# Designed miniproteins, single chains, continued (2), part 72

Each design is a single chain, and the fold is of that chain. pLDDT is the mean over its residues in the fold that is shown.

## One batch from the design tools (miniprotein)

Design m6473
Fold by ESMFold2-Fast:
Structure m6473 (fold): chain A 88 residues (1-88)
Amino acid sequence: SLGEQLRELALAGLEATRNARNVEEAIGGALRALGSALGMALAGELTPELAEELVRAAERAAEEAVTEDGRELARATAEGIRGLAEGS
């Protein structure tokens, strides 16, 4: 389903942000994750359960991030996903 594909893309984006070695890689991962979450919200598929899963994944990405830029972008992504879920 579209929701399953977007969930996979969001998680891949968070993984990329966690593993990012520079700011460009961190931004790329964060934009993929947030864009995928936005896609789910627009499709009406960003349930509270999925939003919580993605927020937890983003918080873990922040904790495990290799760079400070990766940590900050992962935290910003978690807040963005919360905002999308609350605005639905």
Scores: mean pLDDT 87

Design m6474
Fold by ESMFold2-Fast:
Structure m6474 (fold): chain A 73 residues (1-73)
Amino acid sequence: DPDEVIEALERGIREALARGDLLTAGLLQIALGRTYFESLKDYDKATEYFEEGERLLREAGVSDGTVQGFLGM
């Protein structure tokens, strides 16, 4: 059920951000974007989550090439 996956990812993002774990928060944002893209076909929300995930990963010091790899695009 995509709703259960979304709830788990949203909780994980909140917990990661609360502890300052930008790498984990960014990766979970990318996972949430993929869930909207692949399971819900909500491309607008998927794009928003991918953009936020990319921002968090860059803030965490992840290289541009590695960020593109995580986006799977």
Scores: mean pLDDT 81

Design m6475
Fold by ESMFold2-Fast:
Structure m6475 (fold): chain A 83 residues (1-83)
Amino acid sequence: MTPEEAEREARSALQHAQDLYDEIKELAEKVKNGEISKEEFERKATPLIVAIGLEVAAASFLGQDEYAAEAKRLYDEAIKLAN
């Protein structure tokens, strides 16, 4: 894998993490507005949070520390939204 290919893959992983985080934010807003229960939020958000963690691992495995760090920031923010 070239450094350019690794960066593109890591950018894709970060974009996926951002999309997952946005979905978790939408679910959190639905809880706040009374549209779904906290239990329904947990059932829907848990696999999305796990998926963000996998994107952190993917970017890290590619040696793309800056992308991995940003994906981890999204992971930590998602965990905070789940509380």
Scores: mean pLDDT 87

Design m6476
Fold by ESMFold2-Fast:
Structure m6476 (fold): chain A 97 residues (1-97)
Amino acid sequence: SVDTRVTYFGNVTDEEIAQLEATVITATVRPEDQETLSGLEFDTTVFWRREDDSPSGTKLVTKRFHQTHTLTPREARVTIEFLPDEIRVTMEPVRPP
């Protein structure tokens, strides 16, 4: 499994929180490699800070996203791309020489 964390600092609205909940992890597996990948689990926790009107002014807001991709956990190269609205995961098996 992969545990990823994103920290955002600033004023966050409920609409922005709902938009962050739409962030998804997509896994791309080549058809010829599908038989070699069968187990990958991602837990993504988003942390951001929101200012309020109190003298301390800052609250920590957290949201946890759980994504499961069932692929064979053989030796694989994983590339994770963080985009504004998406997390893309590309998996390619490392074939023995």
Scores: mean pLDDT 44

Design m6477
Fold by ESMFold2-Fast:
Structure m6477 (fold): chain A 60 residues (1-60)
Amino acid sequence: SGEVTQAVVDAVNAALAARPLSAAETRALAEKTARELGADQVHVEVGPDGSLLSVRAVVR
């Protein structure tokens, strides 16, 4: 859903504003946040610098 996707973007951006994250840390945070918000599926694309390139969460 758009609401879960936006919440994941917001959470990752807040974490990145506080400190640098590795690509693995950014992916893990995005996946964890989506799962905690009830996402059935999540697709995450992360840059090698730990930036969040894309996220899509599906809730059913």
Scores: mean pLDDT 82

Design m6478
Fold by ESMFold2-Fast:
Structure m6478 (fold): chain A 58 residues (1-58)
Amino acid sequence: GEIEEFARREIREQMEKEGYADLTKIVDELMERFGISREEATQIAVRAAKELGAQVVA
């Protein structure tokens, strides 16, 4: 969906710029942009990071 696609895009962009994805930053962006809970945003961000094989920090 739109939220999942946004999360995947943000992870890819952070990986390209920094070599890692900041899950806390992504979670906060998902909550701000889509009005979802922290719990839902965290589940989406973690799933997207795992699917992309992203190096992550939280």
Scores: mean pLDDT 86

Design m6479
Fold by ESMFold2-Fast:
Structure m6479 (fold): chain A 85 residues (1-85)
Amino acid sequence: SAAVEAYGAALVEEIRAAYLAALATVPAENRAAFERDVLTYLYTEGSQRVLQALQQPDEAAILAALDAVKAELVAKIAALAAKYA
């Protein structure tokens, strides 16, 4: 679906923006550990949440699930930044 593809592209940009904003708040000595934890989360739990959202029965349900996952990913990145503040 063109709508799902467009939402996916926007989601990637929003997650990238959230990551860069969070990274700016992390002390330089902790940035490598912060990046490792964010990538670990995104490639494990985060990717599983996205895959679950894509398994919804119709486009409206997929978009709603992706919106919820976006909020979860942004919140987790912020929480990881706070851990390394």
Scores: mean pLDDT 87

Design m6480
Fold by ESMFold2-Fast:
Structure m6480 (fold): chain A 83 residues (1-83)
Amino acid sequence: TELEKKIEEGEELEKKVLEELADLETSNEAQRAIILIASALKLATITGNEEAKKLAEEAKKKALEGDFQSAIELAEKAIELAK
């Protein structure tokens, strides 16, 4: 079904994000940011929520910049919007 395809797309994106961010510092903040970003992108993909997807992508950019606090806040907001 369409939902099954979106779940699969979300899981693939989650895996890809975890792989892309694997080189970041292994601090508790960095690890939390990575998990939340992956979850946010997965949920945004499953629900088709473009606003949540935009926030999750912004969170990913912040994490790549080393701003894990902003990344966490943006990813949490994305997850909330995707619900």
Scores: mean pLDDT 80

Design m6481
Fold by ESMFold2-Fast:
Structure m6481 (fold): chain A 61 residues (1-61)
Amino acid sequence: DLAAELERKRREELERRKKIEEDIFDSLMRMLEWVNASQELIDKVKEKKEKVLKEIDELLK
């Protein structure tokens, strides 16, 4: 079924994007910790990460 194949490819693309976003945010968090960034900045980055990943998870439904 073409529809099922398209849905599977869409899910694979979203899962790939989620991994890329996680890697980017993890690298950013390591850098922020290394430069002793403020807790407020760290919290903002963490909130943005959670929001982005949650949006992708909603799309994976």
Scores: mean pLDDT 82

Design m6482
Fold by ESMFold2-Fast:
Structure m6482 (fold): chain A 96 residues (1-96)
Amino acid sequence: SEALRKALELLDKYVQGDSIVVPEELKPAVDEVAKKSKFFQGKGRYAVLVAAILLKAGFSDEEIKRILPLLVRGLVPGLTDENIDYIIEEVKKALE
Protein backbone atom coordinates (compact mmCIF):
# COMPACT_ATOMS: atom_id res chain seq x y z
CA SER A 1 0.00 0.00 0.00
CA GLU A 2 1.04 3.63 -0.47
CA ALA A 3 0.87 4.28 3.29
CA LEU A 4 3.30 1.41 4.00
CA ARG A 5 5.69 2.64 1.29
CA LYS A 6 5.59 6.23 2.63
CA ALA A 7 6.17 4.96 6.19
CA LEU A 8 9.21 2.89 5.14
CA GLU A 9 10.70 5.89 3.28
CA LEU A 10 10.05 8.15 6.31
CA LEU A 11 11.56 5.69 8.83
CA ASP A 12 14.66 5.25 6.64
CA LYS A 13 15.49 8.93 7.36
CA TYR A 14 15.77 8.10 11.10
CA VAL A 15 17.73 4.84 10.74
CA GLN A 16 21.33 4.79 11.98
CA GLY A 17 22.90 1.36 11.53
CA ASP A 18 20.42 -1.20 12.89
CA SER A 19 18.58 1.30 15.14
CA ILE A 20 16.19 4.24 14.76
CA VAL A 21 17.40 7.58 16.16
CA VAL A 22 14.66 9.00 18.42
CA PRO A 23 13.80 12.56 17.28
CA GLU A 24 14.46 14.93 20.21
CA GLU A 25 10.96 16.48 19.97
CA LEU A 26 9.32 13.01 20.25
CA LYS A 27 11.44 11.69 23.15
CA PRO A 28 9.16 13.08 25.94
CA ALA A 29 6.05 11.53 24.33
CA VAL A 30 7.76 8.15 23.75
CA ASP A 31 9.10 8.09 27.34
CA GLU A 32 5.68 9.06 28.78
CA VAL A 33 3.95 6.14 27.00
CA ALA A 34 6.81 3.69 27.67
CA LYS A 35 6.54 4.11 31.47
CA LYS A 36 2.86 2.97 31.47
CA SER A 37 3.57 -0.74 30.83
CA LYS A 38 6.42 -3.25 31.14
CA PHE A 39 5.66 -4.25 27.52
CA PHE A 40 6.30 -0.66 26.35
CA GLN A 41 9.51 -0.48 28.41
CA GLY A 42 10.76 -3.63 26.63
CA LYS A 43 10.22 -4.70 23.02
CA GLY A 44 6.98 -2.70 22.73
CA ARG A 45 8.96 0.56 23.09
CA TYR A 46 10.00 0.25 19.45
CA ALA A 47 6.32 0.14 18.39
CA VAL A 48 5.63 3.28 20.48
CA LEU A 49 8.56 5.08 18.81
CA VAL A 50 7.45 4.13 15.28
CA ALA A 51 3.82 5.10 16.02
CA ALA A 52 4.97 8.50 17.39
CA ILE A 53 7.01 9.20 14.24
CA LEU A 54 4.04 8.29 12.00
CA LEU A 55 1.53 10.35 14.05
CA LYS A 56 3.82 13.41 14.01
CA ALA A 57 4.17 12.99 10.21
CA GLY A 58 0.38 13.12 9.76
CA PHE A 59 -0.51 9.46 9.27
CA SER A 60 -4.12 8.64 10.20
CA ASP A 61 -5.12 6.23 12.98
CA GLU A 62 -6.50 3.85 10.32
CA GLU A 63 -3.22 3.87 8.35
CA ILE A 64 -1.12 3.31 11.48
CA LYS A 65 -3.35 0.46 12.73
CA ARG A 66 -2.94 -1.26 9.34
CA ILE A 67 0.80 -0.75 8.77
CA LEU A 68 2.39 -0.69 12.28
CA PRO A 69 2.32 -4.51 12.73
CA LEU A 70 4.11 -4.86 9.38
CA LEU A 71 6.72 -2.19 10.18
CA VAL A 72 7.69 -3.66 13.57
CA ARG A 73 7.11 -7.41 13.02
CA GLY A 74 10.83 -8.29 13.28
CA LEU A 75 11.29 -6.65 16.70
CA VAL A 76 7.76 -6.78 18.19
CA PRO A 77 6.16 -10.08 17.11
CA GLY A 78 2.55 -10.59 18.18
CA LEU A 79 1.56 -6.92 18.39
CA THR A 80 -2.24 -7.03 18.86
CA ASP A 81 -4.95 -4.62 17.62
CA GLU A 82 -5.58 -3.73 21.30
CA ASN A 83 -1.89 -2.85 21.77
CA ILE A 84 -1.96 -0.66 18.64
CA ASP A 85 -5.17 1.17 19.67
CA TYR A 86 -3.66 1.84 23.11
CA ILE A 87 -0.36 3.07 21.63
CA ILE A 88 -2.13 5.48 19.23
CA GLU A 89 -4.34 6.94 21.99
CA GLU A 90 -1.50 7.34 24.53
CA VAL A 91 0.95 8.84 22.01
CA LYS A 92 -1.70 11.34 20.86
CA LYS A 93 -2.29 12.38 24.50
CA ALA A 94 1.47 12.71 25.11
CA LEU A 95 1.97 14.81 21.93
CA GLU A 96 -0.61 17.36 23.14
Scores: mean pLDDT 78

Design m6483
Fold by ESMFold2-Fast:
Structure m6483 (fold): chain A 95 residues (1-95)
Amino acid sequence: SMEAEMERYLDELLERYGLSEEQRERARAALRRFGLRSREEVEALVRLIRLSGRLPTREEVEEEIELRRKWDKMIEDVSRALAEKMGVPLSKFLR
């Protein structure tokens, strides 16, 4: 059932992003061929299809997951630094 659940999740994402039935069929075949078992893996597959217009390799899917995790942390750190700057009391600079 896990494989069927991942295929349904894939189909939901492909529908949300407006990909064709042909692209969905190819993506489902890739999901099974690569043995993708998590939502993170399925999301990486969909992102790479959308951004490249082609089916990625298994290695590319794994690389995307790793890069996305690093990128999300970097964005969070930048936002946190800005929030810290915004949170500094103005009175501390007027003394």
Scores: mean pLDDT 79

Design m6484
Fold by ESMFold2-Fast:
Structure m6484 (fold): chain A 62 residues (1-62)
Amino acid sequence: GHMEELLKKLKEELEKQKNFETRVQRIIDALRAVYGPEFAEQHREEIVKRVKEQLEKEEKNK
């Protein structure tokens, strides 16, 4: 019923969040390795924003 549909949608949103967090972490780790931790942390908010926008764009219609 309605509860099962809600749980399914919630699970899909959690998978999207997991994918988002994974992409952000990969970029941060790569930047940290190449440019150092200070550079990575300075750009964390920008990376988070860009990854979010990219994933929203990809999910719009696949």
Scores: mean pLDDT 79

Design m6485
Fold by ESMFold2-Fast:
Structure m6485 (fold): chain A 76 residues (1-76)
Amino acid sequence: MGKQATVSAPAYAGKTVDVTVTLPDGRKGTFQRTLDASGNLTIRLDGAPDGTTVTVKDAATGEELASNVELQDGPG
């Protein structure tokens, strides 16, 4: 089943963000995404274990928009 989280930062709509994924064992990976016109981003990670978290920062300023959001099982 896929793991997912939704992040909302309306003031940063259309901005590029750095998404850092932290696994329960402490391993990390970072990738970039763009927030939609409403400032929303859905992060989906198929096969991620329980306890996986994401932190989202504005790529231009480094401002933290979401911190340690745990991924939940998606609908399917």
Scores: mean pLDDT 80

Design m6486
Fold by ESMFold2-Fast:
Structure m6486 (fold): chain A 61 residues (1-61)
Amino acid sequence: MEFLFSFSTEKYDYKVYKDPTSSEQSVHTVLTDERNEEELEKIAQEILDKYGGYVAIGVKK
């Protein structure tokens, strides 16, 4: 899993990750109130393992 970039909106802070072994171009978005960084990375990895491509995780601010 590779961290690509982060950005903020009015309600959410987003982190975008990629599966570097996947040729998929799909983007999956997850919104959550989880604040534990290890749990957020686990959620990202589980989505990437299942679908490949990219995941954008939005954490409620």
Scores: mean pLDDT 82

Design m6487
Fold by ESMFold2-Fast:
Structure m6487 (fold): chain A 59 residues (1-59)
Amino acid sequence: SALEEAAKEVLAALPASSPLTEEQALTFLRSFGDTPEQLAAAKRLILAEAERLVAEPPP
């Protein structure tokens, strides 16, 4: 399903040390909605946040 594919894409973009599970990613995407437009928007938000986290070194 599109929802499961979006969750897997999100997990693949996150750093290997991320504690985010596929179940948690699915829950987040479901809270945003299940239309293609809503899933695309939610996926973009998660990917942008993942890039930000990778760019920010820990203190």
Scores: mean pLDDT 69

Design m6488
Fold by ESMFold2-Fast:
Structure m6488 (fold): chain A 83 residues (1-83)
Amino acid sequence: SSTDKLIDFISKELGLSRADIRNSSIVDLARMILDKASEKDLPSVSLTAAIAISVESMTKEELLRLVKKSILGDKELAAARAA
């Protein structure tokens, strides 16, 4: 499924287990993502996770999609700074 692909991508990029991503509540997952993003200096991911903790109506799939977009954005910024 599209959700399984999102889980695999985020697991690989942030170093979270697939089981933790699947089985954690949205709030617990967002906190784990925030911790990993802070460790890895991923500012867009950190901001997305902080917003997710504050948003009552966000679904897990929406969180995972936003986190993927934020990871890609942080990678583009890092590549631009290295050029």
Scores: mean pLDDT 83

Design m6489
Fold by ESMFold2-Fast:
Structure m6489 (fold): chain A 76 residues (1-76)
Amino acid sequence: MPQSLVTGTFDSEEAARAAAEAVSRLPGVISVGLGSDGTTVYAIVEAEHADEVAKALSAQPGVTSVTVEPIPELIP
């Protein structure tokens, strides 16, 4: 299935952790991780759910930016 990477950046580690938890509960979320800085959230989501996940991240306290990028499928 087509996938997208949704990246959110936050002003604090606590805000990023709370956002990651909230996003992990959404439909179509495949995986969620935190960047090594502790303030960046990476979500791999089904492409049809990318807008919902991006909206959820942009609504979180402490959010500074949200980006959405399509993930190219690896050729088998």
Scores: mean pLDDT 80

Design m6490
Fold by ESMFold2-Fast:
Structure m6490 (fold): chain A 67 residues (1-67)
Amino acid sequence: MSDQILEQIKQLIREIERASPEDRRQLLQRAVQLALEASRYIRQHHPSNKQELIEAINQAFEAISRL
């Protein structure tokens, strides 16, 4: 469900904010997996929180890029 994916992305962002550069690869792999899940869900269902999902994914990748 989109709400579950969104919560997982938000949790990942919180982990990234506390992370060190050594965690970058593992966090990037998790972000890619969540982005793929969200992308598939958006394509199939066009959920009302589509924009929020996209913004959360982008925020996660931006946070990882700063590690």
Scores: mean pLDDT 83

Design m6491
Fold by ESMFold2-Fast:
Parts: C-alpha cells; structure tokens; sequence
Structure m6491 (fold): chain A 105 residues (1-105)
C-alpha cells in the first residue's frame, strides 16, 4: 500500500533499485491482494528493463494470487503487452480481450 506507492513513484523516476526494494517489501505482506499487486508492479519494472519473459512470470503470479478483477485485468493486459514485445501478437490480442472483459465487470 504505502510501499506500493513508493515503488510506483521510484519506477516513474527510473529508479529501478528503489522500486524493486519497495515492491519486495510489499510482496512480504500477509495479504495475498497486496502480494499480487507487488508482483504486478515488479513485472512493470521488468518491462521497463526490457526483461519481458520475467515480467510475464510476475504477471502470472499476480493473476494466481488475486481474485480482484481489476488486478487480474491489469495483469492480463500487461502480459499481452509483454507477449507482443516478444512477437506473440495472436496470444497478446486474446489476453488483451480478457483484460477488457474483466474491466467491464
């Protein structure tokens, strides 16, 4: 929550070391929803670093940990983006559609 916000601010400045530190602290939460958000946001840092394969793994963890449709929609959308960067356009379009369906709920 506060660590997620601090991580988001650090990521926005390109301070990936600080962002990863705050997301790591957030992933230590006993709340699975906070853990899911931490994995989602760590995946975003990995996208910024160009590590799309590891980003996909973090987005998969976020989906598995969360039953929140907004977190799942974000994770599917970002997973779609990462797959598109890896040249997997057909699969990325399918996952983007799933993200949009969750956001419409």
Amino acid sequence: MDHLRLGNQARGRGDYDSALHHYDLASQSPDPSVQAQAYLNRGLVLIDMGDYERAIQDFDRAIQLSQDPSVQASAYGLRSLALRRLGRTDLSDQLLQQSQQLLDQ
Scores: mean pLDDT 81

Design m6492
Fold by ESMFold2-Fast:
Structure m6492 (fold): chain A 81 residues (1-81)
Amino acid sequence: SGMEESLKRIIEAIPTDVYAATEAVMSAYLVEQKVPATPELKERRERLAEEFKKNYEKIKEVLEKAGFEASVKMLEKLKEK
């Protein structure tokens, strides 16, 4: 559909570092919210949440440069916990 094509183009236009930063933030959020997952998905989420903790400042800078304001706000709230 047109929506799926638009989403694909947006994802393909996102630099690899921005996409990785967004995944790290989302993974940290899902771990914080204790969202249920399969063992395999849980391991991936925990790994990405650790990446978020270790590289917080770099992830924030990447998202700020890309203008991903909503992701930056989510990241800042996660840092406070």
Scores: mean pLDDT 72

Design m6493
Fold by ESMFold2-Fast:
Parts: structure tokens; C-alpha cells; sequence
Structure m6493 (fold): chain A 90 residues (1-90)
């Protein structure tokens, strides 16, 4: 009983730290995009960073579904956890 709860709590910690790290990276990309716009950089370079930001946003959403699934497993709701993990794979 307690061992499985420990695994889920460690997974929750891992997911939260990864989400926070990606949110920080997204903020950094927003700043970099704004700096490139101020410098009059070529649109192609701005679009490259905007594409990277979109991939970071997709990964954040994927990890948020995984986090919700872990929370439902901690509550004993394995059916909702499975549904959320399936959404994370899309």
C-alpha cells in the first residue's frame, strides 16, 4: 500500500519539476522572441523560436495530463487515470 503511494508521489514530483522547468523555458523563449523583434531580426529566425515555443507548450500539456492521471491514481480512480494517459499520448 504505502510503497505504491510513494511511487506515485515521486512521479508527481518528477512531473511538477518538469512542468515548472518547461514553463521557465517558455518564458525565456517569449523574452528571446521579443528581443529578436526589437532588433529587427529576420522573420525566419522569429518563426523558428515560435515553433520551439509551440513544441514546449505541447509538452507542458502532455505532462499536465500525466499529472492529472497520477492525482486520480492517488485518489484510487484508475479509470479516469487511464483516460487521461490516453489523452497524453495524442
Amino acid sequence: MEEKKKELLERKRELLLRIIGLEIRKIGLDIDIELLKEKGAPEEKIKELEAEKKEVEKEIERLKYELKAVDYELEGDYEKAKELREKAKE
Scores: mean pLDDT 85

Design m6494
Fold by ESMFold2-Fast:
Structure m6494 (fold): chain A 114 residues (1-114)
Amino acid sequence: SLEEARKVADEALKRIEEAVKNGDYESAFAIFLRALSELLRILAPDMPEEVRKEFVKILKEAARKFQEHADDRDAMVAVLREFADKILELVEKYYPEHVDFVREVLDRFIAVFE
């Protein structure tokens, strides 16, 4: 449900904020990815495997790029923005009813890294 998705997003935001305050960007990013995966599971429980594979590909690319920029905050934020744009493109294509909610969550999460 949208209510459960909001609860997951709010709890994840608090954990991301704590990790970033402690300089633990790796943990913050891991929480971000896990929260997004859980949100997509809640919002799109009947997601076809072919659509799931498209989201997983974007998540894997983001994880690889983030690891390459662990010591560069500006590059790290750029990776997160590129990741958010690609996720939103897929959400708009397959689940347009959730695009505004997912955009809000992604913007709130990324703002913590800025």
Scores: mean pLDDT 86

Design m6495
Fold by ESMFold2-Fast:
Order: C-alpha cells, then sequence, then structure tokens
Structure m6495 (fold): chain A 83 residues (1-83)
C-alpha cells in the first residue's frame, strides 16, 4: 500500500538523513504507525529537542501513545489498544 511504501522511504531517511530529516521522518513514522493501529493523531508534545510524545485515539476511544527518540532513532508504543 501507499503507507507501507512510505514507511520504507522513512526508514531510509532515518538511516541516511541528517538530524532534522531524521526528526521529521520519525514523527511521520509515528503518525503512520498510529494510523496502522486504527488511531488518529490528537496531540504531539515536545518533551525535549530530541524526544517527542505522539498521542493517538483509536476508533474504540483508547489512547495510544508513541514516544519518538530522534537521538536513538527509536519509536516506542505504549498505552491502550483497539478492542
Amino acid sequence: SESEARFVELEEIIRNGDREEQKEALLEMARLLLESMGAEVVRVEELSETRFRVTGRSADGEEVVVTVDVERKEIDVEGGRPG
């Protein structure tokens, strides 16, 4: 699908891009990850210059939180799941 192809492009940017490109790619990847889980992004919080919390809400009303770490190039999922 288009979102799957975009995920692959974002992975390449995260591996080979500069810090700003990696930040933008990781944030887009977090959004796509939430969308793949049936959640819509409702909030993005800057925890630091390199850490972000992206909050999604699923169709079931569950909050799904994704933490983005630009320095580590990592995305961690926490919180509720669709029922």
Scores: mean pLDDT 78

Design m6496
Fold by ESMFold2-Fast:
Structure m6496 (fold): chain A 72 residues (1-72)
Amino acid sequence: ETVTVELTVELPADPEEATKRVEELEKRAKEIVEELTAKGYKIASLEVSATAVNADGSPAEGTLKVVLTFEK
């Protein structure tokens, strides 16, 4: 049996708020890993993707997406 969990967070242009949202996402991902691992699931794959629109110094907005796949 396979379980896929997708976590997404919007990253604002403010670096402090972006950092806080990344830390919250990491905490949620860790809690999900611990919960499913305790239930006998094993991590099958971990994919992380991030997009941002700032290469020229304009305000950056982006999205961080984490996809966790577990198998039992």
Scores: mean pLDDT 75

Design m6497
Fold by ESMFold2-Fast:
Structure m6497 (fold): chain A 79 residues (1-79)
Amino acid sequence: MRITDLSAEERERLLRAVAERAGLSVATVRRILDGLQTPGRSYAQIAEATGVSVATVRRFEAALKELLAREGFDFLREP
């Protein structure tokens, strides 16, 4: 999945929603997302690069998947 397909405003709203659900700052969520979008990165490498635990990376991914499942049509629809 590529969050880069979202507008800047939609990306910001999504990142705030994920941050709230995962109990993280928006800045931390942006760093984790960049790591997840980097090919070949493991959860451990993302955790090290972002300064969070592997459990935090997994929590972020779970929160993101839950939000995208509920908002799938909104992010896939043409404006």
Scores: mean pLDDT 69

Design m6498
Fold by ESMFold2-Fast:
Structure m6498 (fold): chain A 106 residues (1-106)
Amino acid sequence: SHMEELRKFLEEVRKHIDSLEEQAKKYREKADEYFKKNTDLGKAFSYRVQAKRLEAEAERIRKVMDILLSEKDPERALQKAKEYTEEINKKFDEEVKKEWDDFLKR
């Protein structure tokens, strides 16, 4: 049934979000290891940025799915998804800038 297909799709999306969050955690832990050892600092910074990117993607997918499930008007759904994507992108840019500023102050 269409409801069973929707449930399976939502389960796949949840597993994908979980995978992104697990990958982000791995990159963050690896970055922290390099920073603690004071080695490969450029790689450490790169891993923190990758972790933030994966976290932002997971958050974006989660919110877009919430919008899709709750909003019946396609135009309104698109507008909300676009606005939230812009907010997530801005937050990501601000977090990356903070990581860069913190890196330079070391």
Scores: mean pLDDT 84

Design m6499
Fold by ESMFold2-Fast:
Structure m6499 (fold): chain A 111 residues (1-111)
Amino acid sequence: MREEAIKEAMEAAREVRKLPLAKQEELLRRLAEAAGEDFDEIVAELEKNFEEAAESLSKIFGVEKPKTLEEVLGLAAAYAFGVAHLIYLMGPQSPEAQRMAEVYKEFLAEL
């Protein structure tokens, strides 16, 4: 049950990686805004902590360690989409979670 939900979230996240890079970046921006985060601050933090972010995302997705910021941003978008999938399934409990669920539904229609 819970393991199946995580598996489905990971499958949805991997589908995001098949989108054009511009769409992956747009998704990360939209999910960041929904969560009340500044997209530019997220990009700056990922750039500052590039090695740690690349290693963590590599382990989460079971892929080779990203070598570029664009690859890290794409994997971060995929991860954020997987989180939004779980929020949607569990029922959003906050205004931020509700906005993330709506972004998830919009992008799910484009997959």
Scores: mean pLDDT 83

Design m6500
Fold by ESMFold2-Fast:
Structure m6500 (fold): chain A 91 residues (1-91)
Amino acid sequence: SALAERAERLIEEAERALQEGKVREALRLLGEAVDLAEKLAQQGDLDAARRILQRVRDLLMEVLRVAEQREDILSAIGQLLRVIGLLLDLE
C-alpha cells in the first residue's frame, strides 16, 4: 500500500529526527503517520494501521523520555492518547 509505505518513511524520518535531538520535528512526522494510519483503517487495511500505530506508540514513548519542553511533552501525551484510542478501536 502506498499509504503504508509513506507512513513507514515518516516513521523512519521521525526516528532520525529524534537521534538528532529534533523533538518537535519528530512529533510533527509522527502525527502525519497517525493520520495515514487512520486512512488505512478507514480503507479496511487494519493490519497495516495496527502495525503503524504500534510503531508510532513506541516512538512517542521515546519522545516522552527525551522531551524537555512543556509544549513538546503535552503534544506527545495528546498523540499517545490518540494512538491508544485508535489501537483499542482496532481490537
Scores: mean pLDDT 90

Design m6501
Fold by ESMFold2-Fast:
Structure m6501 (fold): chain A 75 residues (1-75)
Amino acid sequence: SEKSKLEKEARKLFDEAQQLIDSASTLTPEQQALFDKVLDEIEKALGYIRKNQVSKAKEEIERAKKLLDELKSLL
């Protein structure tokens, strides 16, 4: 149940990041670097979910959220 909720949250973050990029005509190097970091943190979160490391998964999701907010501020 908790893993399912975290996985769903990670998927929502991925979808939101993808939609932001799809709506942009071109990305600056800074925007591209932030997008890559968001995806990296999501991948790490999913890895921790698979390993049943819930606390670490939550930390990576929170980092992804912060990076996504930074990406939004640059668009």
Scores: mean pLDDT 84

Design m6502
Fold by ESMFold2-Fast:
Structure m6502 (fold): chain A 70 residues (1-70)
Amino acid sequence: MSEEEKKNLKSALETALELLEQGDAAGARTILELAVKEYPEVPEIKEALEALRAGDLERAREILRELLEK
């Protein structure tokens, strides 16, 4: 994965986490659905998306935080 792709991924994950903290689960799902298509090599994005689809917002937030912690 290129440095530009890593930066774009980080930005998408930060946006999704911020939307979840604001209570916009639908917006976060949209960002993660796009991220799964762009970064299929990062399985944790799909895990976060599946957690959101199941209504487990806390699990989705934890997965996104772990991905952002480097």
Scores: mean pLDDT 81

Design m6503
Fold by ESMFold2-Fast:
Structure m6503 (fold): chain A 94 residues (1-94)
Amino acid sequence: MRLTLEFETLEEARQLGRAIREAADAVGAVVRVEIDEETPTLTVELAPRRADDRVELSLSVGKDGDITSVAIRRQGAGEDERVAYADLHVKTKP
């Protein structure tokens, strides 16, 4: 899974990237986070550790378009489902 989002400020990109990394770590997902500093762009790549694992990233967006929370869910074969949430408030570039 790959997600790319553009922000008006580098700080907002870093805040979302940190929230995603922390949530991914909490559920045992493999995550790669890259930030482009010239155009404040966050790229996130999520990979399961095994081909039979499932990983999902969900972003909650308010009516104003702001990202208000991140959820990462991992389901491994023969394992309990793990979910981690992080609350934040960041505005993406329109």
Scores: mean pLDDT 77

Design m6504
Fold by ESMFold2-Fast:
Structure m6504 (fold): chain A 59 residues (1-59)
Amino acid sequence: SSALQKLQQEFDRQVQIEVDRIERYIEQNRDNQQLVDQGIRILSILRGQPESVIKQQLS
């Protein structure tokens, strides 16, 4: 793989780490709707998926 492909792979890994952290934060704070909604919005941006899809995945 080229150096650029390795950098892209590392970037994807870092994004996945942040996704996992946000999902855990949502789970920990599931009774706080404001935090859940904010987390879903961030996940939507990071994953490039609509909020409705993120909500379905977290259910």
Scores: mean pLDDT 84

Design m6505
Fold by ESMFold2-Fast:
Structure m6505 (fold): chain A 96 residues (1-96)
Amino acid sequence: SERELLEEAVELFKKAVDAAKKELTGDAALEVEVLEGMALISVGVAKLIGDYRFGLEQLLKIMKQLLELAKKEGATEAAKKVQEAIDKLEELLEKL
């Protein structure tokens, strides 16, 4: 179901955030927390209004921002894991 696709996308996002938090510190770590907060708000809104496509599209947008942050900070392992999560989320969007 579309709801199950969003729940899987949230799990992919959490893994990407965990990878970023392991390598990023200081101001970059705070930026990760801001992106995580924005993602959680977007997912909450998507669930409330029943627009699961909106939820997946917002997670993809935020994960791409997380990827750029990881690349900017030289967090190579985090960038790889975030990219893998993006690729999987794009596959989930195709199932909608």
Scores: mean pLDDT 89

Design m6506
Fold by ESMFold2-Fast:
Structure m6506 (fold): chain A 65 residues (1-65)
Amino acid sequence: SALQEVNRLGRELRENLDNLEKAIELAERALEKARQLTDPTVRRAALHEIGRLLEELKRKKEELE
């Protein structure tokens, strides 16, 4: 299930927030899985939340470079 994969990636992302490169990779994978969600309301919410988090992680990476 795409929803189960999104939830798994979200948990792994949370556990790896101190590893910025890994966190970005997990967020990007979660975003790809979120696009596969069949419920348009759940898909929109997941894409918005994961997209926002990915932008924040990428911004933080740029600040550290």
Scores: mean pLDDT 80

Design m6507
Fold by ESMFold2-Fast:
Structure m6507 (fold): chain A 72 residues (1-72)
Amino acid sequence: GPAVLEQRSIEDGEGLVFLRVPEGTDLLAVARAYAARNGYTLVSAEELPGTGTLRAVLRRGDRRLELLIRHR
């Protein structure tokens, strides 16, 4: 798969993950794959205009995780 740089921060059932992916990678596909691999449900995904960043919200039970995904 594409090389991914990941940085995690998790606190009280909430987390934030920053992902940097190669140019030409489908950011939504990365969010879906991350959710499936880690047992999360993808709740929402939105592009942040002008930033090249996708923000995805994932949930597993009472745990919420936010992904910020962008190209290198």
Scores: mean pLDDT 76

